# Designed miniproteins, single chains, continued (4): the designs that were tried, part 84

Each design is a single chain, and the fold is of that chain. pLDDT is the mean over its residues in the fold that is shown.

## One batch from the design tools (miniprotein)

Design m14905
Fold by ESMFold2-Fast:
Structure m14905 (fold): chain A 71 residues (1-71)
Amino acid sequence: MKKEKEEAIKEVDELLEKLKKLKEENPNDSIAIAEQESFIRMKISIAYKAGLLTEEQVKKYLEELDKILKE
Protein backbone atom coordinates (compact mmCIF):
# COMPACT_ATOMS: atom_id res chain seq x y z
CA MET A 1 0.00 0.00 0.00
CA LYS A 2 2.71 2.56 0.91
CA LYS A 3 4.77 1.57 -2.16
CA GLU A 4 1.65 1.78 -4.38
CA LYS A 5 1.00 5.33 -3.15
CA GLU A 6 4.61 6.32 -3.94
CA GLU A 7 4.28 4.85 -7.46
CA ALA A 8 1.02 6.76 -8.06
CA ILE A 9 2.66 10.03 -6.96
CA LYS A 10 5.66 9.37 -9.23
CA GLU A 11 3.38 8.62 -12.22
CA VAL A 12 1.43 11.89 -11.82
CA ASP A 13 4.67 13.89 -11.31
CA GLU A 14 6.12 12.40 -14.52
CA LEU A 15 2.92 13.17 -16.47
CA LEU A 16 2.98 16.80 -15.27
CA GLU A 17 6.64 17.14 -16.34
CA LYS A 18 5.75 15.65 -19.75
CA LEU A 19 2.93 18.20 -20.18
CA LYS A 20 5.24 21.07 -19.15
CA LYS A 21 7.81 19.96 -21.75
CA LEU A 22 5.11 19.56 -24.42
CA LYS A 23 3.86 23.10 -23.78
CA GLU A 24 7.42 24.53 -23.85
CA GLU A 25 8.25 22.74 -27.15
CA ASN A 26 4.82 22.93 -28.87
CA PRO A 27 2.89 25.84 -27.25
CA ASN A 28 0.52 26.18 -30.25
CA ASP A 29 -0.50 22.48 -30.29
CA SER A 30 -3.72 23.12 -28.36
CA ILE A 31 -5.17 19.68 -29.23
CA ALA A 32 -2.16 17.73 -27.89
CA ILE A 33 -2.06 19.93 -24.76
CA ALA A 34 -5.80 19.41 -24.14
CA GLU A 35 -5.47 15.62 -24.61
CA GLN A 36 -2.59 15.44 -22.10
CA GLU A 37 -4.54 17.63 -19.64
CA SER A 38 -7.56 15.30 -19.88
CA PHE A 39 -5.35 12.22 -19.44
CA ILE A 40 -3.66 13.68 -16.33
CA ARG A 41 -7.03 14.64 -14.79
CA MET A 42 -8.31 11.10 -15.45
CA LYS A 43 -5.21 9.52 -13.83
CA ILE A 44 -5.53 11.76 -10.75
CA SER A 45 -9.24 10.87 -10.42
CA ILE A 46 -8.58 7.11 -10.71
CA ALA A 47 -5.75 7.25 -8.14
CA TYR A 48 -7.94 9.26 -5.73
CA LYS A 49 -10.84 6.80 -6.04
CA ALA A 50 -8.40 3.92 -5.45
CA GLY A 51 -7.25 5.60 -2.20
CA LEU A 52 -3.71 6.16 -3.51
CA LEU A 53 -3.90 9.99 -3.32
CA THR A 54 -5.23 12.17 -0.49
CA GLU A 55 -7.59 15.11 -1.07
CA GLU A 56 -4.68 17.49 -0.34
CA GLN A 57 -2.48 15.76 -2.95
CA VAL A 58 -5.29 15.99 -5.55
CA LYS A 59 -5.66 19.75 -4.89
CA LYS A 60 -1.87 20.23 -5.17
CA TYR A 61 -1.70 18.38 -8.50
CA LEU A 62 -4.68 20.27 -9.96
CA GLU A 63 -3.04 23.58 -8.93
CA GLU A 64 0.25 22.50 -10.59
CA LEU A 65 -1.67 21.51 -13.74
CA ASP A 66 -3.39 24.93 -13.86
CA LYS A 67 -0.02 26.72 -13.43
CA ILE A 68 1.49 24.79 -16.37
CA LEU A 69 -1.52 25.66 -18.55
CA LYS A 70 -1.29 29.40 -17.65
CA GLU A 71 2.31 29.78 -18.93
Scores: mean pLDDT 81

Design m14906
Fold by ESMFold2-Fast:
Structure m14906 (fold): chain A 68 residues (1-68)
Amino acid sequence: SEEKKKAEQQKKLKDDQRKLVDLLKQYSRDPRLHPFAVSMAEELLKLSRENNDSVTEEEVEKILRQLS
């Protein structure tokens, strides 16, 4: 059904965004990479809001607060 297909697509999008969040966390651990981490966080926030992924949005916002 269309509902099941949409749910599967949302799961795949979340899995892909998790990989990007993990990469963002790696960048945030190195002070030399903080400017790149900030740029990545802002991009991920836009994507998570567009995809209605509140879990990724909250996690990225926490990282961004740490970098500010």
Scores: mean pLDDT 76

Design m14907
Fold by ESMFold2-Fast:
Structure m14907 (fold): chain A 74 residues (1-74)
Amino acid sequence: SVEERLRAIFEEVAPRLSPAERTMLGTIVGGIIEALREGVPLEEIIAAAEAAKKTLGPLAQEAVDRMIEAVREG
C-alpha cells in the first residue's frame, strides 16, 4: 500500500536524521497518510508536501520527494 511505502521511506532515513528533522519528517508522513485516508485531492497533498519540504535539509528533502512519487504512483 501507499501507506506502507511512506512508512518504509521514513524508517529507512530516520536513523540518519537529527531528532528535530525526524520529528518534522514524521509529522509530514503522518499528515500525508491522514490526508490520503480523508480523500484529500492528490494535487493538494503533493502541494502541501512540497511546501513542507522547503524547511528541511537535503536528506529529508529527498525522502519527501520519494514520498511524493509514491503518492503519485499509488
Scores: mean pLDDT 87

Design m14908
Fold by ESMFold2-Fast:
Structure m14908 (fold): chain A 100 residues (1-100)
Amino acid sequence: SVEDKIRERFSHLPEKVQEWLLAMYYAMKEKKDVTSKLGIVVRYSMLPEKVLSLEEFLALMEDIISGKLSNEEIAEKYDLPLSFVNGLRATLEHLLLESE
C-alpha cells in the first residue's frame, strides 16, 4: 500500500514526520484538506496544482530530507514553486525539532 511504502522508506524518521508525509500525499492526490491521526493538518490550498506520482513524491521528500540539494535546485528538478519547497523544508525541520 501507499502507507506501507512511505513508512518503510522513512522508517528512520519520527512518527510525526511519517504522518505528515502521508497527509501531504493524500491531500495532493484527493485534492482536499487532510488531518492525520496525530492532528497534523495539510491544507490543499497550500499545495501546487501539479499531482506527483508516488515515486516522484518519495524522490522529492528524499531530496528534501537528505539536505544535499538547495531548495532552488529541488524546485527546478521537480518543476515546483520555490515557495512550496521552502515550506516543505521548514515544516520538516519544525517536526524533527519537536520530535526530540
Scores: mean pLDDT 84

Design m14909
Fold by ESMFold2-Fast:
Structure m14909 (fold): chain A 69 residues (1-69)
Amino acid sequence: EEEKKREELKKEVEKLAKEFQLLVAKGEPEEKLREILERAEKLYKEYDSKEIRDLITLLRLVLGLPLPK
């Protein structure tokens, strides 16, 4: 049960990372990047992984926000 849920959450993190890369490549407005950050922060509250932490850090760097500690 937990293993399956963890796999699904990992796939959601990978999906968010892919969406982030596509938005950056298309030059989409910062507002869309902020939406991905909000989704990533919500996911992080349920699932703490290196991948989600790295994604949040990259999003915050791109948006000029303070780094999480």
Scores: mean pLDDT 76

Design m14910
Fold by ESMFold2-Fast:
Structure m14910 (fold): chain A 60 residues (1-60)
Amino acid sequence: SVVEEALAMLDTLASLRPEDRGRYDALKDLLVEAARKNPEGAQSMAEDIIARLKAELAAL
């Protein structure tokens, strides 16, 4: 799922950028909570996260 893809990318970036780990972990926690409470909204959130993380990876 797109949520699982976003969670995997957050874990990857946390490993690549340990100085920003707290930010990625916070986004992961928010996405997990969103997926439990509103799966439809979590899909949109995950898509936005993936787009931002792809931009961060391209800037590395």
Scores: mean pLDDT 85

Design m14911
Fold by ESMFold2-Fast:
Structure m14911 (fold): chain A 76 residues (1-76)
Amino acid sequence: MEVPFELEIAKLEYERLVKEYGEDHPDALSAKAAIYAVEGKFEEAIELVRKALEIDPNNPRARLVLEHVRRMLGEE
């Protein structure tokens, strides 16, 4: 389900991070994963978060998105 407020914030954050650091940066990957999570595309979101965490295992955005997606899938 699309949540306009959260989706717009996620898109703006993603665009800003891509412009500053590039699309392969862990923060940009995490922001894109958050967009997919809001859209209910949890498998795609997990793939992007895993890539971000492989680059930076302590990335706070990636960890938060992963925890959220795991909760939505019943993985605690």
Scores: mean pLDDT 77

Design m14912
Fold by ESMFold2-Fast:
Structure m14912 (fold): chain A 58 residues (1-58)
Amino acid sequence: SSLQQQLQQLIAQGQALLDEFHAKKAAGTLTPEEAAALRAQIAALQQQIQAVVNQLLS
């Protein structure tokens, strides 16, 4: 279904952002501005994932 495809895409995007965040943090290359931007993007994706999950459970 379209919702299942959307969920898979959002999860993949979230994993990529988390991987980038952790990699840069571990390398010591993560700026405060980059950290804030990545956290905001991850939070937005988590909210979208929750919305799609709620629709699938309805």
Scores: mean pLDDT 85

Design m14913
Fold by ESMFold2-Fast:
Structure m14913 (fold): chain A 115 residues (1-115)
Amino acid sequence: SGKKKVEAIHLALIAADAAFRLGASLEDLEVALKKAEEGGELAAELMRDVLAFAEAARTSAAAAEAAYAAVKEQAEKGVKEVEELDKQSGEGAKALRDSFFDAGAARVAALRAAA
């Protein structure tokens, strides 16, 4: 349903923000992925890319940068779907996207500086 898709995409965007700002655990992100899978492929793909970023950030700056680019692409697709399904939820999704885009860029820059 549209409501379930919106909820799953919103959960995935929250998980992305947590991964970039708070260093969310792989265990917490895997739980979020299982919940996102219930909302359809777009939310599941976004969560897989967020999980891949969290894993990449533990290994190299270059891997984290590539994974961040994938998260951005999937987040844009997710925000667009949420806007088409529910305008009010779309505004929240955009705000969360903008928030974690800045956080992700800062995290990649910090990993590059530490490498």
Scores: mean pLDDT 78

Design m14914
Fold by ESMFold2-Fast:
Structure m14914 (fold): chain A 83 residues (1-83)
Amino acid sequence: HMGNYEELIKKYKEEIEKDPYNAQAWMNLVKALLEQGKFDEADKVYLKGYFELASRGLSLEPENVKLAKEVSDEAIEKAKTWK
């Protein structure tokens, strides 16, 4: 396993650091974490990004609706197993 996802994760984190209201960067980071199998980190990033954007009156763009639903379902399913 080459771990190329770590480079992508770092890149998306840098994009968020530069512009924390970039919905695309948040969704890309969550997607990369899910593909890496890091559901714990993905859940935290998804929720944090969602609320961060909402606090500024921003929302996920329509282009990302499918990804947002997939991530939401995954986060809900994971939350059921957390105590």
Scores: mean pLDDT 68

Design m14915
Fold by ESMFold2-Fast:
Structure m14915 (fold): chain A 61 residues (1-61)
Amino acid sequence: MKEEKAKKLLEESEKKNAQAQELYAQAAKSSPEQAEVLTQQGNELGAQAAKLEIEAKKIEE
């Protein structure tokens, strides 16, 4: 039953991580100033994804 909860969290993490990856890809093609802004937005989504992954790991334990 814990595995089902962890799976749902991982799915949400994957979605947010994919969005962050797109922002990082845009940052790589941007000026340094724009890259910083896009990286910050990507980091926000990545942080949410990381929190979901950590939560899933804690539920698994």
Scores: mean pLDDT 80

Design m14916
Fold by ESMFold2-Fast:
Structure m14916 (fold): chain A 78 residues (1-78)
Amino acid sequence: MLEELRELIERAREGDREAAREAVLLMARYSLEHGREITFEGAVGAEELTASIEIEGERLSVTAPAQDIGDAMVEAAA
């Protein structure tokens, strides 16, 4: 999980939008399983948001279109 998440974040930095969405999905699943908070940063109506979570003492962040983040959060909760 953590290794997979790091790989997805790296691909997202290259502009891989699908990798960014998958990273948010994994963060959301980890949050649900372990009771860790996900923080979202962005203005109301912002095109992009940054999702962040702390896993094993490391803070991991990914930036993605707000719509993709919303879609991933709904999918994780299903």
Scores: mean pLDDT 79

Design m14917
Fold by ESMFold2-Fast:
Structure m14917 (fold): chain A 99 residues (1-99)
Amino acid sequence: KITREELAAAKSGEEMLELLKKGGMVGSALILERNPELTEPILDAIRYLVANAKSLAEVSAELVEAVIKHLMEKYGLSEDEARLIVAVALGILVEVEEL
């Protein structure tokens, strides 16, 4: 099993994808393989969430909004695009921490 800390420590979106494959997270890995342009924003969202919340239970609405704003400013994403990326990042963390 991969940990949230190992995932957040990935050097690139490609390294994160390889960690997901090695961890047996086939669904998450498949989504990222088919959408490689999303790997870096998703990794950035994971890093932000892991740095600011010790568990998924500690992820506040304010933290989610801060990550959305960060992604919009850094990658030029729309709010809807940034919200989708944060939702995917949270889904990956659920699979890592709860499954």
Scores: mean pLDDT 83

Design m14918
Fold by ESMFold2-Fast:
Structure m14918 (fold): chain A 71 residues (1-71)
Amino acid sequence: KLEELEKLIKEAQKLMKELNSVEKVEKFIETMEKIVEKAKELGLIDEEEIEEMKEQIERIRKQKEKIAKAA
């Protein structure tokens, strides 16, 4: 299970290097959401940390909207 979380983190890191399009940002957001769910399942984060991670994901969504608007 920890190995699954590691794989998701590596995928997120790879996607971060390729954040040059809205589609790549969407995939990154999906990967981050999966990381939060896995970390929650493993008991590695508490409710406060889960909320903080969700806020980070929302900030990334806002950045995606800005990229789509501004090119």
Scores: mean pLDDT 74

Design m14919
Fold by ESMFold2-Fast:
Structure m14919 (fold): chain A 83 residues (1-83)
Amino acid sequence: SMAELQQRAVEGTAEALLKAGASKEFADALFKGKEGAEVIAKLAPTLTAAQNYVAAEAFRFRPEASPEAAEIALAAAEAKIAA
C-alpha cells in the first residue's frame, strides 16, 4: 500500500516531467532501475536543476535503484544552480 503509493507518485512525476518539456528518454529512465540510473547519469549535464532534483527523488522510491544514482542527479542539479 505505502510502496504502491510511492510508485504511483514516481509515475506521476515522470508524466509531469514529460509535460514540462523533459525528454521521453529521461522520463522513461525513471522506470528502468539500474539501467535508468546510467541513463540519468549521461543526461544529467544536459538537464535543468529541477529535472535532476525530480530524478533524485524518483530513484529514492525505486527498490532496484542505486543511492549513488540519486546522488549523481542531486550533484548535477546543484552544479546547474551554481553555474
Scores: mean pLDDT 62

Design m14920
Fold by ESMFold2-Fast:
Structure m14920 (fold): chain A 85 residues (1-85)
Amino acid sequence: MKKLNEELAKLQEQLSKAQLKISEARKAGDEDAKKAALTEYLNTLKKLKPYVLALRSLQESDEEVEKLAKAFDQTIANIEKEIAK
């Protein structure tokens, strides 16, 4: 459980850093950097999703975990659409 919480916090930090990279790439007009940052963000979301589902099993009343699971479906779809070949 302690290791699971540490990994979740680390992944949340990675999401914030990826969002900052996306924002900076957009400001610079760097499409390659933007796609790289979006891919990093998407990969982090995919890694986070199993931990959110595991936390839901351990914390029955955690509304934040439920909101995260719902947000992933929307965010993943939006990011995949933006980086689509």
Scores: mean pLDDT 73

Design m14921
Fold by ESMFold2-Fast:
Structure m14921 (fold): chain A 82 residues (1-82)
Amino acid sequence: MDDQQQRQALLAQLQSMRKSIKDLMETATPDIQAELEKVIAKIDALIAQIEAGQLSVDQAQARLQALGEEFKAVADKIKKAK
């Protein structure tokens, strides 16, 4: 698999995560919405860096994993607040 296929897969994963966060924001409290907006901003920045060719596949994978962990932490706060 070449870098182009791996980069396209990463972009698809980031876009999917962005949509999931947007959907979650519709039912979230203002405090959680603010945290989710920060995650979206980081996703948008990562997409821009990947499209600009500024990151290796390994660097993009590491950042995607970190963003996934940040999103999971915010989602867990929503579940514990019930």
Scores: mean pLDDT 80

Design m14922
Fold by ESMFold2-Fast:
Structure m14922 (fold): chain A 114 residues (1-114)
Amino acid sequence: YSKAKAPVKLPLSPEQRAAVRRAVVTLTSSSIILIGIFTETEPDEEQLKAKEEFIKALKAFGEASDRSDLAGAAEALRKASEQLRKLSKLMNSKELEEYARRLEALAAELEALA
């Protein structure tokens, strides 16, 4: 039994990877909060549209991250933040507003690292 260690072929620096991981954690936490809110209330059409656009932004972030496209990942986080901000107003949720601010800050961090 020999442990073959493959060389680290990640195109991102440790700092860039840490920023992406923080974004993933924040996106996951905001998604859990949205699921909780949507299970307790019947969403209206505007809330459903904002949720759909948020999910599209999550997919765009994943695709950009897989390509190591930090600028594209930052743009996807900005779109996710915009939709969470709309949802925070529609649902009167301070928690969603806080997560929207965090995603906006992470988008700026990823753009600066790109």
Scores: mean pLDDT 78

Design m14923
Fold by ESMFold2-Fast:
Structure m14923 (fold): chain A 89 residues (1-89)
Amino acid sequence: MEEIEEILKLVEEGNYPEALKKAHRLFKEDKSEEVLETIEKLRDYLRSRGDYAGAAYLEVLIKIHRGELPSPYELFMGRLVEKLLEENK
């Protein structure tokens, strides 16, 4: 809950790279259904805002966790976001 509020605050502030970095870290540290559902809500929020690249990045993480294959589009967009996150370290 607290970490999710921080991620949403970063998105509201337009600090998109930090928001995605925190979401990815949270999901890596805690793969519980509660965290997964929160990552799905963030994906849906980003998609509704028009941040399709960030939504695709989170969708790839969700699909891999569930044993599903991401689409080529999702993999491509996810790689672009991953590269942007590396540049903002």
Scores: mean pLDDT 70

Design m14924
Fold by ESMFold2-Fast:
Structure m14924 (fold): chain A 61 residues (1-61)
Amino acid sequence: APTPRELVLEVARWRLAQGKSREEVLADVEATIAWLQRHHGLSPEEAAEILAEVRRLLDEA
C-alpha cells in the first residue's frame, strides 16, 4: 500500500499535471493531509514534513 507521503505527493503531481495553480494544489494537499490525520493516524509532525516537501516541489515547478 502507498505511504501517506506517497499519496499526498501523487495528489500534488496529479493536480499540477491538470494545470492547477499552486494555491489549488496546496488546498487539495491540505485537505488530503487533514483526512489522513483524521482517518489514518498521520501525526502532526509527519503532516508538517509532508506539507513542507509539497511546498518545495511547487517552488521548484
Scores: mean pLDDT 84

Design m14925
Fold by ESMFold2-Fast:
Structure m14925 (fold): chain A 69 residues (1-69)
Amino acid sequence: MTASQLQDDLKSIEKNVEEAKRNGGNPDYIKKAESYLENARKALSNGDTSSAQSYLSKGTDYVDRAIDS
């Protein structure tokens, strides 16, 4: 996976976080998702695509949990 693909994934997950917030998703899981997205952004800024991929995966999991409650 390239940095460009990870940036696209990041944008997609950020959109899902926004939709979860709009639809009253679990705020604790939303906060965890946002924390992982912040870590993913830092990893991408440092060229650490491996860590970024891991953080994006965790962020996605927490967004899904927030929606499911």
Scores: mean pLDDT 82

Design m14926
Fold by ESMFold2-Fast:
Structure m14926 (fold): chain A 87 residues (1-87)
Amino acid sequence: SVEDFRALVRELRAEVRARLPAEEALLVETALQDILDIYEKTRDAEKTIEVANELEEKLLALLSDPEARALWREAVRRVKELARQHA
């Protein structure tokens, strides 16, 4: 549901803010919000997975910090897993 996606993105954004420097946190939070916005607008799990995959690749090219990269990969994994449950 949209409520499940909102709850997950809220949780992931809070974790990112707590653990990453402000610049890296902003990049990851913005990408997570963009993924949520796509799901809210389309209600399409497959489209949400497609966008999550594109943003995963784009952000990994920008993130050099191992902790930021690991948190971002885990966040994308969890979002895609939730989306697959609604596909």
Scores: mean pLDDT 88

Design m14927
Fold by ESMFold2-Fast:
Structure m14927 (fold): chain A 63 residues (1-63)
Amino acid sequence: GASAYHAGRAAAGAAGGDREAQERVGRVAKNGSDPETVARELQRATGLDEETARRAGEGLAKS
């Protein structure tokens, strides 16, 4: 949903992601993806370490 999209964008931005990274993570989050899928996209788009991305993905999957 829209809240998951905005949360995904905010997480990518907080990780130093540019607008493209924010858009990618936002789209993955809004589609109801599991925490692993969201974490993988966040890590790929922003370069966050695996553990930090996994924790962020868990939060995004709930929104």
Scores: mean pLDDT 76

Design m14928
Fold by ESMFold2-Fast:
Structure m14928 (fold): chain A 64 residues (1-64)
Amino acid sequence: MSEDEILVKLVNELQRVVEEGREAGLSRDEIIEKIREVTEEFKKKYPELSEKLEWVRRRVEESL
């Protein structure tokens, strides 16, 4: 999987977390906690992309 494919996969997973969280009536803070959990899983698999994965997380959280 390329770097771009990994970053796109994280974006899609985080968008799913936001959509499912909103549908379930979760608070912004609860959604952010789930976003962080998913991002940490990606960082464990792709530590070389940690900075870029963190940048994606921050952008998604800012859009909430």
Scores: mean pLDDT 86

Design m14929
Fold by ESMFold2-Fast:
Order: sequence, then structure tokens, then C-alpha cells
Structure m14929 (fold): chain A 81 residues (1-81)
Amino acid sequence: SLEELEALARRTLQEMFTAFDRTARTLSPAQRAALHAEFDALLTEFGRRVRAALEAGDAEAFRQALADFRSRFLATVQRFA
């Protein structure tokens, strides 16, 4: 259901935010700027995939977009940590 997808998204984003915040606290201002730039690029692609999934009414495409975004984001955070 849409409600279940919203709950999954909120939980996933909260986990990602926590990981981001923890890593960002250890970075210089220049490193934080670089991390934010990479995060912005990932958000742009995620937004495109979410819009496409919503237009198609495709819950699986939404879940896959969220999973891919999470995976790529965590890999990016790991490179900066």
C-alpha cells in the first residue's frame, strides 16, 4: 500500500540521515561540501526514478529506486569516512 511505502521510505531516509550526520561531523568544511555535492547528484537521480514509478503506479519500481539510492548513498558516505 502507499502507507507501507511511505513508512519504508521514512525509515530508510532516517537511517541514511543518521549515517550522513555522523560522518559529516568528522569532516572538514571542504569535505562536507564535496559530500553534499555527491548527495545532491544522487537525490536528483532518485527523484527522477520516484516520479517515473509514481506515474506508472509501480510499487516495485519505487522500492527498487529507494534500495538503489540507499546503497549508492551509503557507499558514498563510506568513501568519505
Scores: mean pLDDT 82

Design m14930
Fold by ESMFold2-Fast:
Order: sequence, then C-alpha cells, then structure tokens
Structure m14930 (fold): chain A 98 residues (1-98)
Amino acid sequence: MEIKNPDTVVKGKIIVEVKGPGATAKALEAALRKVGAEVLASSATRDGTASAIAELPEPVTARELVEAIAEEFKSPELEIKIYDYETGELLAEATVHL
C-alpha cells in the first residue's frame, strides 16, 4: 500500500473515487460509514470505478480512510483519490496492492 499524504487530516464534505476490479458503490459506502462518514451520494460504473460524496462530522487521517476502503473492497489493486468537495483540491491519493 502506497499512500501520498497519509497524515493529511480529512474533514467536512469530501469526494472519494476508487478504481479497481469489482469496485462497487456499496463497498465504498460501507468503508465511509466505518470512519463515521455520512454518505450523501454514491455511484459505480461497469469499468470498476466507484465514487461517493460524504460528510465527515469528525476529522480522520487519509491513512484511516484508505485502510477502511482497502479492507472493504478486497481487490488485488485499487487506486484511491480523496478530494475536498468545495475546492476540488486533491487531499490524498493511494495505490493498494494485495
């Protein structure tokens, strides 16, 4: 697992994108709920991209969020990107390998 900016504090409204084989909206929603996020919207495409908009009532680290996603997806490889909803700024990105 390779995480860029793992200690970045993630808070407020965020966009999370996960790309990998078998990526589903339900797996992403489950991961987000594990870290205490409220899922506002989620979607997935047939090509293995899942996306969600979520609100974090309590701050978490990028590492905590990425680890929750990796545990739920159980995919051999994932690309994860976390953005600030209001600014569109990339807060963190990660690549996960099994």
Scores: mean pLDDT 82

Design m14931
Fold by ESMFold2-Fast:
Structure m14931 (fold): chain A 83 residues (1-83)
Amino acid sequence: GEEVRERALQLIDEIKKAIENGDYDKAKELLTELSRVLMELAKLGYISIKEATQLLSKIQKAIYNKDKEGALKVLEELKKRIE
């Protein structure tokens, strides 16, 4: 369980770095991996499936709109939720 949580936190930090560098294509690829890891965390009880899906949807929308501030805010909310 802890290894999956740690992997999610690492992916969040990598997505933040990609966004800060303006690399939205890399952020989209990493978000696909984060989606899989968050579904594993949901099965382990760290987050609900509904909550994970809602947060992923918000991050996806911000990334696709190149909304740097919005994307970083939701990623920080997700990080605090699973820390």
Scores: mean pLDDT 87

Design m14932
Fold by ESMFold2-Fast:
Structure m14932 (fold): chain A 64 residues (1-64)
Amino acid sequence: MDQQQIDQAGQQGKDAGEVFGIMSPEEMYQISSGATRGVLEQKRKDPDASADERGRAAAEGRKK
């Protein structure tokens, strides 16, 4: 595994911690549950989907 992949994984973890740190427990639970479903559906349709496309799928999953 190269250094870029390690750095990217670390940045994703940091960004998630920063965002969820400011949310209420109820809001975080709703986002996590719906977002996970949305991301899984997006990966099934397009495994090479960009972060932006995954974000949109997560938002749609949260609504359902």
Scores: mean pLDDT 53

Design m14933
Fold by ESMFold2-Fast:
Structure m14933 (fold): chain A 68 residues (1-68)
Amino acid sequence: LPSEEEFREALERLVADMRAAGHSREQVIAYVRALGAHYAAEYEALGLPEYAARVREITEEIVAELEA
């Protein structure tokens, strides 16, 4: 996993790119959640539950900002 800062910046950039491409807030939120869940599941499978928890936390922080 990239650092927490790198992962957050990557998600923020993805959000900006999707909005620039004309995707709705709902589409952006759905994609961010799906991506976060995918990475969290992969880290759990690798025996890295702390990384999985952190990926979920950062993902929900970004989603909360989008829902505000």
Scores: mean pLDDT 82

Design m14934
Fold by ESMFold2-Fast:
Structure m14934 (fold): chain A 78 residues (1-78)
Amino acid sequence: SKEEAVAKAKKAAEEAKEGAERAKAAETAAEQAAGTLIAIGGAITAALYGEKAGIGEEAAAEASKAAQEGGLPVKAKA
């Protein structure tokens, strides 16, 4: 249902935030990479379910914040 898609998008966004926080706290390159991958995966999942639920804009904003905090280069000007 739409409600389930919203719940999945929000959960994925929270997981992305946790991944980004782990990447920031990482003392090794391997731990930083692991946190960054979790953040990216969560961000992609949140965006996909958010779009299906009609909250794509909100989910995309949360995903972008998580990706930035996880070290994804979203600062690059296209």
Scores: mean pLDDT 66

Design m14935
Fold by ESMFold2-Fast:
Formats: C-alpha cells, structure tokens, sequence
Structure m14935 (fold): chain A 88 residues (1-88)
C-alpha cells in the first residue's frame, strides 16, 4: 500500500484531538453532575481546554506547512479514535 500523505496524518490527528476534547468535556460534565467538582472548577477546566485546543490547532497548522510527519502518528491517532468511540 502507498504511504499515507501528510494531509491524511494531519486529518487523523485533528480528529483525535477533537475526540479527546469532546471526551474530556463529557467527563467534566459527569463530574459536575455527580458533585465531584464545583461549577467554578468546571468553568476553569473548560477554559483551559479551549486554550490548549487553540495551541494545538496552531501547532497542526505549522506542521502542515513545514514538516514530513511520521506514519506511526496516523496509526496512533486512529487507535485513540477507536478507543474513544468504544467508550461512547
């Protein structure tokens, strides 16, 4: 089989990052509903996730322009997505 393209690797990483964010939000919502965290702590964690997400998006944009990405990153991203989907 031909090697995956840089775009295919980046798209898989993007999907994995978005899936991790969504899974983290669901865990935070559950913790809030179960009284394990306060509303204030929930808002702080969500804000931090949004800040981290912006930094990751900037990094992915830079990698698209300047790097040849490891093929293993596609496999790792796909494995992470499969794991997250199995937890839904």
Amino acid sequence: SPAPSNQEILDALQQAVEALRDASLKQLEKALKEGKITEEEYEEYVKKLEEDQQQVQQLLAQWRQHHTLPVSWLQEAQAMLAKIKAQE
Scores: mean pLDDT 79

Design m14936
Fold by ESMFold2-Fast:
Structure m14936 (fold): chain A 82 residues (1-82)
Amino acid sequence: MEEEELERLTEELYEWLRRAARAERAGTLSEAERAELEALVAELKPVAEAIRAGEEVAREDLIRLEALLEAQRRLAEEVAAE
């Protein structure tokens, strides 16, 4: 069941990042879109640091971080395939 949540979040983040990356390449990325990306990174950075330090983190935060990393991985593959 948590795998369904992870896949759903991954797809949402992937589509959003893909749209933002295309807008960035076209020079049309808005200040608001860039701020949203920076906010997402800022929210998940402490979670990633805690994991690297071997600390326990909330399951919900782990799912969000995993979804973001997988979305970035999928976007990198899509860009390489272009």
Scores: mean pLDDT 74

Design m14937
Fold by ESMFold2-Fast:
Structure m14937 (fold): chain A 66 residues (1-66)
Amino acid sequence: MDLVKQSNNIAFGIQSAYKESRDKMLDLMKQNGDPSTRPQVSKKGEEQRKKEDEERKKKLQQLLEE
């Protein structure tokens, strides 16, 4: 339990974090009902940002003209 094993405890902690991450991923998949929804969600998020950016440009130009 001394500092010598601290490295081992840290390594185990990292491994535990990976297990938690995997568990959360599985939980998210169940919540979405389909693991395939993840890439679709990512596309929607990116599309939302692009759409908002495009809308901002249109409004900006309209305000400049108005």
Scores: mean pLDDT 63

Design m14938
Fold by ESMFold2-Fast:
Structure m14938 (fold): chain A 101 residues (1-101)
Amino acid sequence: SLAIIRQGLQNAQKALSYLKKAKEKLQKGDVDGAIEYAKQARKYLSDVKSPSSIVQLQVLQAVHYASLAVRKAQKGDLDGALEYLERAIKLAEDNIKTLAG
């Protein structure tokens, strides 16, 4: 349904915004801020619903990488956290492209 696609797109866009904010905070050394934004991104990614199995798989992978970024940041591995955030950002961007047509 168009309503499901619209909600999925909106949630994917919010998730991407939070992932980018998490990356910015991490690059500025605000690890706690980065973790909180990555958690918000993970929530919005989990709320992306789509009849497309490809979209759902990309969402699960993005949630996984965002979770790994949080874990790495909590352990003080900022380079590892940044790498996983960039992977999550790429998947969220690809998801938005798929949902937008």
Scores: mean pLDDT 85

Design m14939
Fold by ESMFold2-Fast:
Structure m14939 (fold): chain A 66 residues (1-66)
Amino acid sequence: TIERVRAILAFMSGAPKPAAPPAPIPGVSRALQDRLYNEYSLDATAIRTVVELSGASQAQISAALA
């Protein structure tokens, strides 16, 4: 659900922002990857974890960021 995505993002957003955006992640859109990096300071592993654990579509994750 969108609420689950937001809870995971809140948990993972406590780390300092990485100096460079992560390399392209298979199965994750570039737009979603860039948003998670820019707004929540997530590295590649954290982005993959959000996509995997949320059980949500990439569109639902993008909606949770808005």
Scores: mean pLDDT 70

Design m14940
Fold by ESMFold2-Fast:
Structure m14940 (fold): chain A 93 residues (1-93)
Amino acid sequence: MKKKELEKKIEEIKEYLEELVEKTREKAEALDEEAKAEARAKLAELAERYAKLPDTPENQIEAIVEMLGTIMGVPEEELEEIREAITFLVKQE
């Protein structure tokens, strides 16, 4: 039971993340040149900040969530569900 339930949850999370990837791509394609330049600058700053942190799964997940939020302009609170979904998927090995 528990293994089968876990596999089912992983499949549901994969579908959810695939939808988020598609929505993120659509939003990125809709950005004008100034917004794209600003997003690249912010992503470079985030990459530099995270390069100074230990290479742990927690730091990697947080970096991905903040980068996604920067591209989409989504507040941290709205990214919490995304962080939980990514954490669940990554830590299921």
Scores: mean pLDDT 64

